# Designed miniproteins, single chains, part 74

Each design is a single chain, and the fold is of that chain. pLDDT is the mean over its residues in the fold that is shown.

## One batch from the design tools (miniprotein)

Design m2576
Fold by ESMFold2-Fast:
Order: C-alpha cells, then structure tokens, then sequence
Structure m2576 (fold): chain A 84 residues (1-84)
C-alpha cells in the first residue's frame, strides 16, 4: 500500500509538471528540451515501477487505475482551463 501511494503521488507531481510545461508553451515561452527529457525519463521510471508493483500485487490494479485516472482527469481539466 505505501509503495502504491508513493508512486501515485509521484505520478501526480509529474502530471502537474507536464501541465506546467504545456501551459508555458501555450504562453509562447520556450521549453528547454532538457527539462522535457528529464520529465519523460521520470515518467518512464514511475510507469515501470507501477507495472512491476501491479505484476507482483494484481489486487492493487483497480485502485491504481482509479487513482491514475483521477490524476489524468485533473491534468486534462487544467489544460482545458489554460486553453480557454
């Protein structure tokens, strides 16, 4: 449980960072390719850790899916608000 909570919170932080970079681009700011690459590497690391956790503990999959879905919905809403 604790590991799932840590990974979900990291995923939430990464989603917020991704949204922030996207909003900066929408405002005409140049996004540093190094920042984008670092964010992508961190996203891949979290995804791999989540995949392994779910493979070892399949019973966590429904909760992980629900919480990750909430994170994606929050990110989408922030992007839509910034585009308005």
Amino acid sequence: MAELEELVEEARRLAREAVALYIRELRGEAVDPAELAELQAREEAVAERLRRLIEEHPELAPEARRRLGEILEEARAEVEAAEA
Scores: mean pLDDT 83

Design m2577
Fold by ESMFold2-Fast:
Structure m2577 (fold): chain A 76 residues (1-76)
Amino acid sequence: SIAETLARFEADPSRTEKDELLLEAQRIGAEIRKLMPELPEEVVEKLEKEVEELVSKNDYQGVVELLKKLLEEIKK
């Protein structure tokens, strides 16, 4: 789950820039859930895979940008 993936970020002891990006990701995620409480399973699965790939690369900025892109698509 996305929440489980975010919890793994928070467990890292080297938190400064990562914590700021995590908070931004959580804010965008909350906005997405507010606009679309039940995302289609296909969208959730794709999002989780993309988030996991970015996390494996320590690309937390990429996670934020991915969520921003999804929010923009939902707002259309």
Scores: mean pLDDT 71

Design m2578
Fold by ESMFold2-Fast:
Structure m2578 (fold): chain A 59 residues (1-59)
Amino acid sequence: MLPRLEVHATASSLEEAGALMDRIRAQAAAGTVVSGDIEVTEVPGLAPGTIHIEPGRLR
């Protein structure tokens, strides 16, 4: 049995987005099927962006 985790999150910085991705990668490594999106709302010196998460593409 593989647990499933759907993530729809907003990050206020690249550091926050990176921390969220590290947690998601850890869940995927533990056998969780992860999907969803992380939106980076604003980053000093950079344009806003979105990080897309697909099952099986986190490694």
Scores: mean pLDDT 67

Design m2579
Fold by ESMFold2-Fast:
Structure m2579 (fold): chain A 64 residues (1-64)
Amino acid sequence: MSPEEREVNRQTQELLQKFHDALAAGDWDSARAYLEQLRELARKHPDNAFVQGATRSVESILAL
């Protein structure tokens, strides 16, 4: 993997962990904020399948 791809994947994993921790704590405001950060990463990296898939997965968990 390129250094940039590794960094995006690392940030994606960190945000996923924080999102799940927020859900476990019942902190919906923090969970929503982490989803917004994932969406920003996904928007900056439209060709990165990992961040795209992770963002869609998190959106489905918070499905309105």
Scores: mean pLDDT 84

Design m2580
Fold by ESMFold2-Fast:
Structure m2580 (fold): chain A 99 residues (1-99)
Amino acid sequence: MPSLEEIYELLKPLLSEEELKRLEEKFARMSEKEQRLLLTQAAGELIYRKEPLDYKPGDTFEEVAERILEIARELGFPPELLEALEALFKFTLEELKKK
């Protein structure tokens, strides 16, 4: 499994300077488990905003979530991080269907 530092370095090119500073400040105050959860949340939010660059207005959240998970797998996210992202996306999908 990739280390916390390896995951951070993999996310670094996708993060803005403000997001990087915010993560560094939070990391100093968090346990490793909390840091991984924060990275999971940040990665999901970041990828959702920036990918898909080819997003069409007709795309469903389910299709977007699948692309996000594929990108996260390619970036070498550990299985527990992928599972946490999947659970978060499922919750979001249910809320969107609720209107």
Scores: mean pLDDT 62

Design m2581
Fold by ESMFold2-Fast:
Structure m2581 (fold): chain A 85 residues (1-85)
Amino acid sequence: MEEIEKAIEEALAEAEALVEATITDPAAREEALRLLRRAAEGLLEKWKEANLSEEAKKEIAVGTILSHAAMWIAIDRLIAERAKR
């Protein structure tokens, strides 16, 4: 569990850095960061009950958090494009 918590924390830090580097609007950035943190918390809670190896949990958690960051960056760009039409 502790190793998974550390992996999630490291992935979250990378995801937060990516969001901060790419989303320049403060409100959109704050919302994306809030949702990333919520996703990380949800993974930690649900992983306690999951019947998976610790290595598999780490890899899936890291991939999920980074995918969430990429998704929110893409959504922010799409919203910005539509608003400026």
Scores: mean pLDDT 71

Design m2582
Fold by ESMFold2-Fast:
Structure m2582 (fold): chain A 85 residues (1-85)
Amino acid sequence: MIDELLEMAEEIRRLVEEGDYDGARQKLLRMQQRFLENRGTLSSDDAAKASRLLNGVLDAFNMLEEGRPDSEVIEKLDKAIEELK
């Protein structure tokens, strides 16, 4: 589950880098659904890691909505992904 969320976050980063913001938003919605569906099966540590990753991705999307440069959005995504590794 954690590996799946990490792969989804990495795909969101790629979509933002490509300028596919609609694709990135759809992937974020799917990531949120997968987290909610599986939250009750995660250990406390894995749930905390998944929550931090999801919050980091959500923060990056808030930056995108505020019209911040893609480079800053990507940096935020990279930091969220790196913290999970």
Scores: mean pLDDT 82

Design m2583
Fold by ESMFold2-Fast:
Structure m2583 (fold): chain A 70 residues (1-70)
Amino acid sequence: MMSREEIIERARRNRERYSKLSEEEQKKVRKEVLKKHKEWVEENPNASQDENDQVSLEILEEVLEKVEKE
């Protein structure tokens, strides 16, 4: 399981990355994150809150990396 300190640090880093994006890029990130998270929740209905928190960060980081490269 991801530690609370790791979650806080990743969240801080992700927030900084997101804030550097344009409004249009931020909108793109929000759409993609919502889509991927919904798909994951539908596939994992019995997932714990800890697993959901970890996957939410992983999805956001994946989408941020993709948008930053485009």
Scores: mean pLDDT 78

Design m2584
Fold by ESMFold2-Fast:
Structure m2584 (fold): chain A 84 residues (1-84)
Amino acid sequence: AAARAAALRAEAERLYAEGAPLERVVEVAAEATRAALSTVLPEADAERIAELLREAALAELAGDEARAEALRAEAAELLRAALA
């Protein structure tokens, strides 16, 4: 699980270095986040949090900072609840 998250993070960094579309980099980074969270959280919680962070990153790329902030806040609240 930790190895999977590290491998996906390395792939995202490689794609970024190669000039891949930022949307593709965000997609792979979200998979890395899901893999990392799945080591400590139930799969459903890890999936939802990773999805919110992926949507936040895409909103930020689109210039919608308010939407990105709201999505990050929701992800943080879900993480706090899942760890309680």
Scores: mean pLDDT 83

Design m2585
Fold by ESMFold2-Fast:
Structure m2585 (fold): chain A 97 residues (1-97)
Amino acid sequence: SPEEKLLIEALKVIDEFQEKFERAKSEITDPEELRQKVIEIGKEFAEKLHKIRDEAEKLGLTDVALWIDVMGYTFAVLVGKELNDPELEKELRKLIK
């Protein structure tokens, strides 16, 4: 179904970006360099999620579109918590919105 296709696509994006975030944390020792890399990753993540959300909205799949927004918001919160950076959380939330 179109709903299942979009949900699978969104989950693949989430998995891809979780892997990118973990790799950045393992490879970057400077906190400010890591912060800038996480913002870059967050921008790419937001762009891909917004594309899937917009397709869901065009198909009238409002619940799927809302779920994608919640997942993006959750990612921003969890990243900010893991890095102990509330300002990064705010910046990522603005990108996802």
Scores: mean pLDDT 86

Design m2586
Fold by ESMFold2-Fast:
Structure m2586 (fold): chain A 68 residues (1-68)
Amino acid sequence: MSRLEEVIERLRERMRELAAESDDPEEIQRRVLAETFRLIDEYKLSPEETAELLKEVGKEFKRLLEEK
């Protein structure tokens, strides 16, 4: 698996954990964004990797909001 795939999978798992800990969409969004930017900095992702990660984060978060 690519490093980016591992980061995306890790973030999806973290998003599920955060969603389970709070019923406040705003709080969940803030924590998810903070974690996303932390991972970008920690892994020193390239611009291409950063764009892909942000797409996946946005896609998953949108899915969670639409599905409830």
Scores: mean pLDDT 76

Design m2587
Fold by ESMFold2-Fast:
Parts: C-alpha cells; structure tokens; sequence
Structure m2587 (fold): chain A 122 residues (1-122)
C-alpha cells in the first residue's frame, strides 16, 4: 500500500489497508496509512475515526502517539470541530515538548493557533 499512497492512488490503498486491518486491527502502520488516504480523499469523519483507533493503539507517551493526536486534530479541524481539535493539539504539543521533538511541537503550536483563531472567528 505504501507505493499506492506515494502514487496518490488513495482509493486502491484504502482497499488494501482495510483488508490488512481485518487480519490485524491494531496495526499502527496500516491505521496511519488508512487515515492518511481517507484524509487526502476528504473523508474527514472516517479519517478521524481511524486516527482515534491509532491513538488508542499507541503507547501514552510516544512521539507516534503525539503525531496521531496531531492528525486526529487536523481531521476534526476540517470538520469544523475546533474545540475538539484544540484539545488534541494541546495533548500532542505536551507530548512533543516532553520528548524534545521541536519540529512536532512547532507543528502542534501552529495548528493550535489556527484552530483557536477559527473558533474565535465564529
């Protein structure tokens, strides 16, 4: 499926990833890939559901979980769920700062500021 994702063949990638997840429902790489493909196709509700499963499958204080929380927040932001997106961005930022990933922390801060501005503009 990684080659299909690289080529932008998201619908074909989704088919392969769903089959893999039927055999291993907690495969983090497959959940990440499925969430990304759904997000790229604008299927934000489905992407958020898959990213929530990814968050639940990952260790509490890991960079992978921080990335999953950031992606979940991004999907919720696209759905106009700004308050929920803010919560997940704050959680991602806290983990990134604790583990010293400056790039991930900067992404979480930028997304947090954008979601706060969007909420204030309503």
Amino acid sequence: YEELLRQGKYEEAIEELRKELEENPNNADALFGLGEALFRLGKYEEAAEIYQRLVDALPEDSLERARALLLLGQALFRLGKYEEAIEYYQRALAIAERLGDEALAAQAQANLAQAQAALAAQ
Scores: mean pLDDT 88

Design m2588
Fold by ESMFold2-Fast:
Formats: sequence, C-alpha cells, structure tokens
Structure m2588 (fold): chain A 76 residues (1-76)
Amino acid sequence: GGLIDSLAGFNITVLGQLNEEGAKAASEMYDVDPELGMYYGAKIGHEVLLNPDKKKSEELIKKITEEGKKKAKELL
C-alpha cells in the first residue's frame, strides 16, 4: 500500500544520506530476501544513528555489510 511504500522510501532516503553504501547494500539484500535486507538494514541504521563512536561505527558497518552480502550470496 501507499503508506508502506512511502515509509520504505523514507527509510532508504534517510539511511542513504547517512551511509549510501550501507543503504545500497541493504536494498540489494532486500531484493534477494526481504527479511535479510530489513535485518541488515536495521543493523546498519542502528550503528549509523546510535553508536557514539563514529570510527568504531564505520568499522562495524563494513563488517555487517560484508556479512549480509555473504548471506545473500548463499541464498542465490
């Protein structure tokens, strides 16, 4: 429905403004498995928004993104 589409678009836009590579990776994972994409998108978003240590946040986002991409490849 329109509301869900609007919320998804908003979330992707917000994440993209904060971490474009993470948003793109989560979107690509979602195309393979919606549950996987939502899970890893949420993990990346949590690190971007709530981790006060930005250097550790960037390192964790990279690891989370790599883990999610590996899981997506295993489903293909």
Scores: mean pLDDT 69

Design m2589
Fold by ESMFold2-Fast:
Structure m2589 (fold): chain A 75 residues (1-75)
Amino acid sequence: VPGLSAEQERLLRAAATIAPRLFRRLALEDGPPEALARFLNQLVRRYRIPVSAPVTPARAARLREQARRHADLFA
């Protein structure tokens, strides 16, 4: 089972902690990747979360896959 990178875990854990209902809807359910990307980029800017680059919709889709694979870590 592939593990989460430190940046991926940081983003997903911050989202689950700060906005658990939006995290569930956008990362664990079938929300559009564009909405997840916007949500994560807003959290990065507002809370100064260290990231290597802005979250694109393609990156958000991959982050959603990782969040679903490791959903037990974000309950």
Scores: mean pLDDT 78

Design m2590
Fold by ESMFold2-Fast:
Structure m2590 (fold): chain A 98 residues (1-98)
Amino acid sequence: LPSEEEIRKRGEEYGVPEEEVEVAIRGRKIFERYKKRHEFSPEEAREVGGLAYALARYGLENNISLEELIKLLEEAIEDEEKREELLEKLAELDLKLK
């Protein structure tokens, strides 16, 4: 994953809105904190990374703390029912933002 400084620099270079840059930075922080607590394969890393990014966007829209977003990610990975509910909400946000 790129550093926070690299994400900000690329965002400026490509004219990405500041809100999208903040989503990317928060997603990176969620992913890194989850990675510290959990071992996962390279294949799983892509899925977890995608969920972390989507949760960062969800958190910004709903004013949810970084700690609560990490908790939601942990719960989603351990509980299939909670994971399906979360993925449904994230899919709705992704569709709305396309």
Scores: mean pLDDT 70

Design m2591
Fold by ESMFold2-Fast:
Structure m2591 (fold): chain A 130 residues (1-130)
Amino acid sequence: MNHPPPQTSDPSRPKKPLSDGVKYVRDVVLKTLEAHPVASVFKNLIPADQEALTDYPKIIKNPMSLGEIRARLDNNVYDTAEEVIEDLRTMFENYKKYYEEGSPVYKAALELEKIFEEKWKELEKIPETP
């Protein structure tokens, strides 16, 4: 005699479909940034070599990293491409605010930000070929 199996699984909210803009940022912008040689600097919120950064939370109100943005994309936290762009800009602004102008980390932030802004502008003006 086989008893029917008990009902399983918590009610999970339905997964929201990603907008085309969010897909572009994920697959073109973020992927390009993550592939850049300097991207390792931005994967974690705080580099392990700077264990003494006790003032970081006082100076940086919204800490952000490429790893955090990737995790948020994978968890469907973002509704629009603009929300992803705001977090990316927050990350670059944090590095430019915390690190001195001309430092290696500051220069890496400027280099990655330039690539980001160029890729984001491509979405603003997509050449439609018939």
Scores: mean pLDDT 70

Design m2592
Fold by ESMFold2-Fast:
Structure m2592 (fold): chain A 75 residues (1-75)
Amino acid sequence: MRVRRLSPTHAAVEIEAEDEDVAEKILKALHELSRTSPAGLLILAFPDRTILVHLESPDVDAALRELEEAIEKAK
């Protein structure tokens, strides 16, 4: 997972999954997180198992921690 902080309220996260099953599990976890987290998540999934997440929050550090925990739990 590669994280780029774009601003105090925005971050971009790139996830490259090992296989399609792992990519599907991560994508499901991210969609669940987007429904339950106060942070705004834009999720883009690509056929090459790359998942891009644009994260918007007044507390990017807290939102990134939630994202990392969701991804690790999904694996």
Scores: mean pLDDT 80

Design m2593
Fold by ESMFold2-Fast:
Structure m2593 (fold): chain A 67 residues (1-67)
Amino acid sequence: SPEEIAREIFKKTDVNGDGYVPKELAIPLLAEATGISEAEAAEVLAKFGDTKLDYDQLVAAVRELLK
């Protein structure tokens, strides 16, 4: 599920309770989790946040990538 993928990304990026993930760390992990290219992950993430994503933004990005 998008929520499970988002949770695994937060776990791997060691967000340490601030609820944010740097896009630089999210892009390769999203590509690995969804099977898309890093370029496609970066393009989708450009719609969300500035340099980092909160949990809701990350879930929304995963949903876009899984369409």
Scores: mean pLDDT 77

Design m2594
Fold by ESMFold2-Fast:
Structure m2594 (fold): chain A 70 residues (1-70)
Amino acid sequence: MQEEFLRKAEAILEGLGKLVDAAKKHPSTRPGVEDVGRAAKEWIVEQARQVGMPEETIEEYVRRIDALMA
């Protein structure tokens, strides 16, 4: 369960990074990417807590998403 969560979380972060990069070329897509980033953060926090990830790991993923969205 935790290993599956980690694989999905890393895939989400990789996909989000690609969406952010694409939005730099097409600024009109930024609001949609911001919505996806918010949904990704909510999903990661909720799922990480459900599978018993350490709070430090949850904080690291939140920080990584915030850094991508900046």
Scores: mean pLDDT 81

Design m2595
Fold by ESMFold2-Fast:
Structure m2595 (fold): chain A 85 residues (1-85)
Amino acid sequence: SEVLREVIADLHLIAANTEVILTARRLIREGVSPEEVLERARELLEERGRELQEAYPFIPEERIREAIERTLRSTEELVRQLIAE
């Protein structure tokens, strides 16, 4: 069903978002530069997006792309906040 497809997509996208945010926090604490953290976040999200599209072809590519961009914006804000500490 459409509802079930939406739930599956949301759960996987939430998992990817959480993984990237936790990874970004760890890398910043380890002294990795903000620029490198954001580049690694983008690479990880693009890899997870490809894996998700392969496993669940019924998820629109645009939805995955929008979720990646949203997570990157959140990660940029988190990095900015952590640098200020």
Scores: mean pLDDT 78

Design m2596
Fold by ESMFold2-Fast:
Structure m2596 (fold): chain A 97 residues (1-97)
Amino acid sequence: SMERRLQLEVAWSMGVMAAAILKTHTEDEEVKKLAEEIIEELDRAVEAALAGDAEAAREHLERVLKLAEEAAKKSNDPSFKSIIEKVVKNLEKLIDE
């Protein structure tokens, strides 16, 4: 479905933008690396979802959540974790369609 694809791309773009903003505003090299890994895992999750591999998509989203928790802890920014959790929840709903 074109609508499902658009919804996946919108949710993905929100997650990537949040991680990119964190990466540009942090001075912590470990947080920059975590933000890059979040973007890579979001890319893999959406690619798996578009390929119809729901199991692989969920595994990548679980890695996104773990990386976001580490990034939030190191940056002392709980709002980042909340934003990424919301993105992941939206992506999980679309995987099951």
Scores: mean pLDDT 86

Design m2597
Fold by ESMFold2-Fast:
Order: structure tokens, then sequence, then C-alpha cells
Structure m2597 (fold): chain A 60 residues (1-60)
């Protein structure tokens, strides 16, 4: 477990949410996909990023 790395993931998820709220869906999805790729071993982080991507795609 790496708390600093998880905090970075939480920040990246926050950036993605901000981009999505601004209508920058492509950048938001790219940010969430980077979280999935970077944190593939962290099931919670992957699930949060995947849920965020699904929410954006539902809004598009």
Amino acid sequence: MEPDRRALGDMMLGIGKTLASQGKYDEAIATYQRVIDTFSDDAEMVARAQAAIAAIRAAQ
C-alpha cells in the first residue's frame, strides 16, 4: 500500500471531475484512463475511475 500514490490518484480523479464539469469530456476520460493504467493493482482506484468514465459517457 502506498498512501502517497493513492493520494495522487485521488487528485487525478479530482482533476477529471473538474474537466468533466467544464465539458472537457475527452480530457476527463483520458485522465481517468491514466488512473486505471497507473493504478491497475488498486481495485478501488480502478473502480472509481471506471465509474467516473461511465458517468461522463452517460452525460455525452
Scores: mean pLDDT 80

Design m2598
Fold by ESMFold2-Fast:
Structure m2598 (fold): chain A 61 residues (1-61)
Amino acid sequence: SGMAKEYEEIMASLSDADRESIKRIEDLEKQIQNTPDPQKRKQLEQEIKQIREDVERRRNS
């Protein structure tokens, strides 16, 4: 599909650090899908937010 192809191209062009961040977010999103506990889901969402903030700090550096 078009979206999958775009995603693969983006992944290939990223640094190892950016690639790791994307992989971590994907893992956390999958954990949320498999987590019925609303408190745990909130915790996982906060982890994703922390990763996004780390990326923003990297861009500002």
Scores: mean pLDDT 75

Design m2599
Fold by ESMFold2-Fast:
Structure m2599 (fold): chain A 105 residues (1-105)
Amino acid sequence: KKEEEAKKFEENALRSGQGAAHYIGHAAADPELAAEVRARVDKVASLFSPELKAQINAAVDAGIAEGKARADELTPEQARNAYRNALGAIDDLEYYVKKYNELKK
């Protein structure tokens, strides 16, 4: 049962990280907002397994690259909305990673 709960939190952490990456891409229209979101992801990175960390970092890098390619298409308001959504996804990511680690103890 604890193993099933740990897997659920791991899956939710990965989904939250992927969601943050999607919003980081849009926020890359504003380099300062993109940098802040990246820094917040990096703070949680030490809590990941090597595999999960690699997957989340790859998704974040891809999202930032996509957002930069589309920067001219985004309004400043859309970039700010993406930033707020990215912060929420990162808070969820941190919560699920902490819960996963508690169950692994």
Scores: mean pLDDT 67

Design m2600
Fold by ESMFold2-Fast:
Structure m2600 (fold): chain A 59 residues (1-59)
Amino acid sequence: SEEAIEAARDYALARYGSSPAVADLIAAIKNAKDQAEARAALERLHGVVSDARLAALLA
């Protein structure tokens, strides 16, 4: 849902927004033009950080 993607985005930006290792993924999340692109960027971030809470927000 849109609410789930927004919650996942807010969580990711708060937790990882200052991490140089994932700066490109955070930029992709910020610059996503639609919900599908935001979700894809968040799923790519989860692939790198293996964050169970982020995974749960995307489920």
Scores: mean pLDDT 84

Design m2601
Fold by ESMFold2-Fast:
Structure m2601 (fold): chain A 60 residues (1-60)
Amino acid sequence: MEAKLEKFKLIGDQVIESNKNDPEKRDQAVKTLLAIAEEKLDPASVAEIRAHLEELLAKL
């Protein structure tokens, strides 16, 4: 479970970095990543991924 959680966080980092100059694409990519995480992971892991992504977005 932890290995999957870490992979989702890394994908989130890459997605935000790749789309840092395009807020619309960034928002859509983040929503897509969270939807996939909701299908594959438990609610606590999804909440942690969401918090990680929100923290990254806040630092932009």
Scores: mean pLDDT 79

Design m2602
Fold by ESMFold2-Fast:
Structure m2602 (fold): chain A 94 residues (1-94)
Amino acid sequence: DAAAMLRRTLDETLELLEEGKIKEAVERYLGSTALLRRLLEELGITSPRVQRILDEIEEISRKILETKEYTEEDRERLIELLRELRAELEAALA
């Protein structure tokens, strides 16, 4: 089930971020990016808003991995973006 796999991936990443495991969260997210984008396409969740959310999460995540540095603002923004993506998923499945 594409929806169940997507929910699990987003929820696991959110949990890591909320626990302050930022590097682990971004490594896990980036490792799953291709699968996540494919699952969203299978569900028809391809709006410009969703693409912007995905692109911003990827940009912040890549910056953190490249610099090995992150701020509390980076963590809060990633949590906000992932929650927005989760809300878009639930709205599309309603």
Scores: mean pLDDT 86

Design m2603
Fold by ESMFold2-Fast:
Structure m2603 (fold): chain A 80 residues (1-80)
Amino acid sequence: SAEMEALLERARRILEEVRRALAQGDLDRARRLLDEGDRVVLELERLARAQRQRVPEGVLLGASLGVLEMHLYILEREAE
């Protein structure tokens, strides 16, 4: 649980930095931060599988959806 909480906090910090980069129009930085976020999500999923009896699925889904939403937003901006 503590390990998942630390990874979730890291994911939240990354999303905050992605939002900041987007607000500043720095799409390249936002993309690099999002890639880091994707890696954190993968580590969260791996840890959850290893700790099945303590899996907070809502937390994992929330983090995954958040990263996906930011990924889609950046792609839409680049497609313009």
Scores: mean pLDDT 72

Design m2604
Fold by ESMFold2-Fast:
Structure m2604 (fold): chain A 75 residues (1-75)
Amino acid sequence: SVVDSILNSLDEGLEILKERIKEIPDKEENKEQIDTFVKELLEKIKSLVKPNPEEQKRIEEKLEEIKKELLKLIE
């Protein structure tokens, strides 16, 4: 399924982003960039895939998990 492929790609992208974020010293800037990134990514996925309500919920939950994991690295 296209949605399952997207969710897998998000998991792979998270691991790369974790390594990069650990190297950035500005916590306040990083928090704002993470928020913006997650919002922009959700909008792109919605526009390209046009998920049904259940698929959209799965994507939103995965992106919220990604946001939480990235924010933990800058606390």
Scores: mean pLDDT 76

Design m2605
Fold by ESMFold2-Fast:
Structure m2605 (fold): chain A 82 residues (1-82)
Amino acid sequence: GSQDALERARQLVEQAQKETDEQKALELAEQALKIAEENPDNKEILELALKTAMYALQKSTDPEIINRAIGIVLRIIGLQLD
């Protein structure tokens, strides 16, 4: 349910904050985007998903990973504006 999705979103933020590998951080951001897309009306989930994606972007150094992380951030922001 939405409570399980919210708890998973919180776990992804914590994992992304601690993650040192940029590819794994990107994978956490992709998981956060999926949860956000499945719960687009839940503001708290969208805010947590954005935090996960922002951590992935901040940790990225590879141009391809940066580009993908920016794309995820923009998609989540789009969901927040709807």
Scores: mean pLDDT 88

Design m2606
Fold by ESMFold2-Fast:
Structure m2606 (fold): chain A 87 residues (1-87)
Amino acid sequence: MPSAVEQILALLEELAAALAESEPEAARILRDTVAALRKHGASLSPAELRLLVEIGAQEVLAATTDPAARARVREVRDRMLALADAM
């Protein structure tokens, strides 16, 4: 079974790809988050991972203008928080 961190990475990469054309700044923030999580994810506690997801989602939402894209960001955020909470 993939770890919570691996599942969160997959969700972030899928979201970045989905937003790359319409929301390039949001997609850039997501890619930067993926790079950071790949480097440091294994050393994060569940609480630190949850905080990173919540803070990262706020930054992505601040860079997202389209209502449908914002709804998708919130959906992916909630899925990532559920994965962190299951750790």
Scores: mean pLDDT 83

Design m2607
Fold by ESMFold2-Fast:
Structure m2607 (fold): chain A 97 residues (1-97)
Amino acid sequence: MTLIKKLKEALENGDIATAQKLVKELVDKVFELWKAQRLAATLPYLEAIKYAGLKLNPENLEKAGGFLNMAQNYLLLAHDEGAAEKAFELALSEIFP
């Protein structure tokens, strides 16, 4: 909750550097919750990352969303942490080019 609120405030203020740092912290939180088997609790963090893509780079939203869906599928269906990390890196490169 606190990280998501800080991200929204950074995005509203145009603080791209803080938004980029907070999005990386949200990715870390997704992995933390996944390892704790709290799968439903990851959803607000994944939606916050998608929201950052919409606000910062709406033209790349389809690509960023595709990579986020790949990361989610690697975590929830394949249980492949390494593949999910690479998919998140690709998503973040589309949000923060």
Scores: mean pLDDT 85

Design m2608
Fold by ESMFold2-Fast:
Structure m2608 (fold): chain A 60 residues (1-60)
Amino acid sequence: SATLAQAQALIDQGRYRDAAALLAPHLVAGDPRVEPLAARVVRGAGAEEVVRQATKAAKE
């Protein structure tokens, strides 16, 4: 998927906030394909950033 490829590129660049924002709607929707990428963001930037972006996406 184009979204997964973009998220991987952002993570590889250390742009964890942008990657988390891109993945957040898919995490809220329960798409299992984004879980490995979310784990990479947690490993690089911590769980707080993923939780913040998922909470923001859930409110919209």
Scores: mean pLDDT 76

Design m2609
Fold by ESMFold2-Fast:
Structure m2609 (fold): chain A 95 residues (1-95)
Amino acid sequence: APLFPTDEEVLAAVRGIAERALKAPPEQQPTLLTAGHLVVIAGEVAGVSPKTLAEAYRLLAETEEKLAPIDKNPEFVQKSAERYRKKAEELEKKA
């Protein structure tokens, strides 16, 4: 992987991780969700566009909302999704 990911690479990676998380066993879902968040942080540090970061955060929020009902800590996952949605909204105002 490149040291500084592009907008396209960040969004593609987050989408791939989200799809894998939705199909993964519950015990693997937290690791995949963490990996998705780390990709978005790497994108932010690399200076990818606010629009791309907003799309990535929204995708993470939607994934966590779908997984929350089957997670051992639904409230924790739902609060994480709410934080990602807030981040996406803040970034959309800058785009």
Scores: mean pLDDT 81

Design m2610
Fold by ESMFold2-Fast:
Structure m2610 (fold): chain A 82 residues (1-82)
Amino acid sequence: EEEKRRKEREEVIRHTALVLRAIGEAIELVLLKQKKEGLSREEYDKLMQKYADEINKYRDDMEKLEKLTKEYEKEIAKLKAE
């Protein structure tokens, strides 16, 4: 039953890629906010934890992950434009 295993692998790869994208964008967003706002270590850690919790919460929901990455991309673009 190779077809079933192939589809499962493709879905895992797609889902993993989306999760990694969300993580990368969250890290970039935190670093940009740190540079712009001068966050304390405690605020930095709390913000990192918040994004980690959000990604982990929506990890199994690809539609919500896609929406989350788009929200992160909008914030990143706004911060970079300044």
Scores: mean pLDDT 80

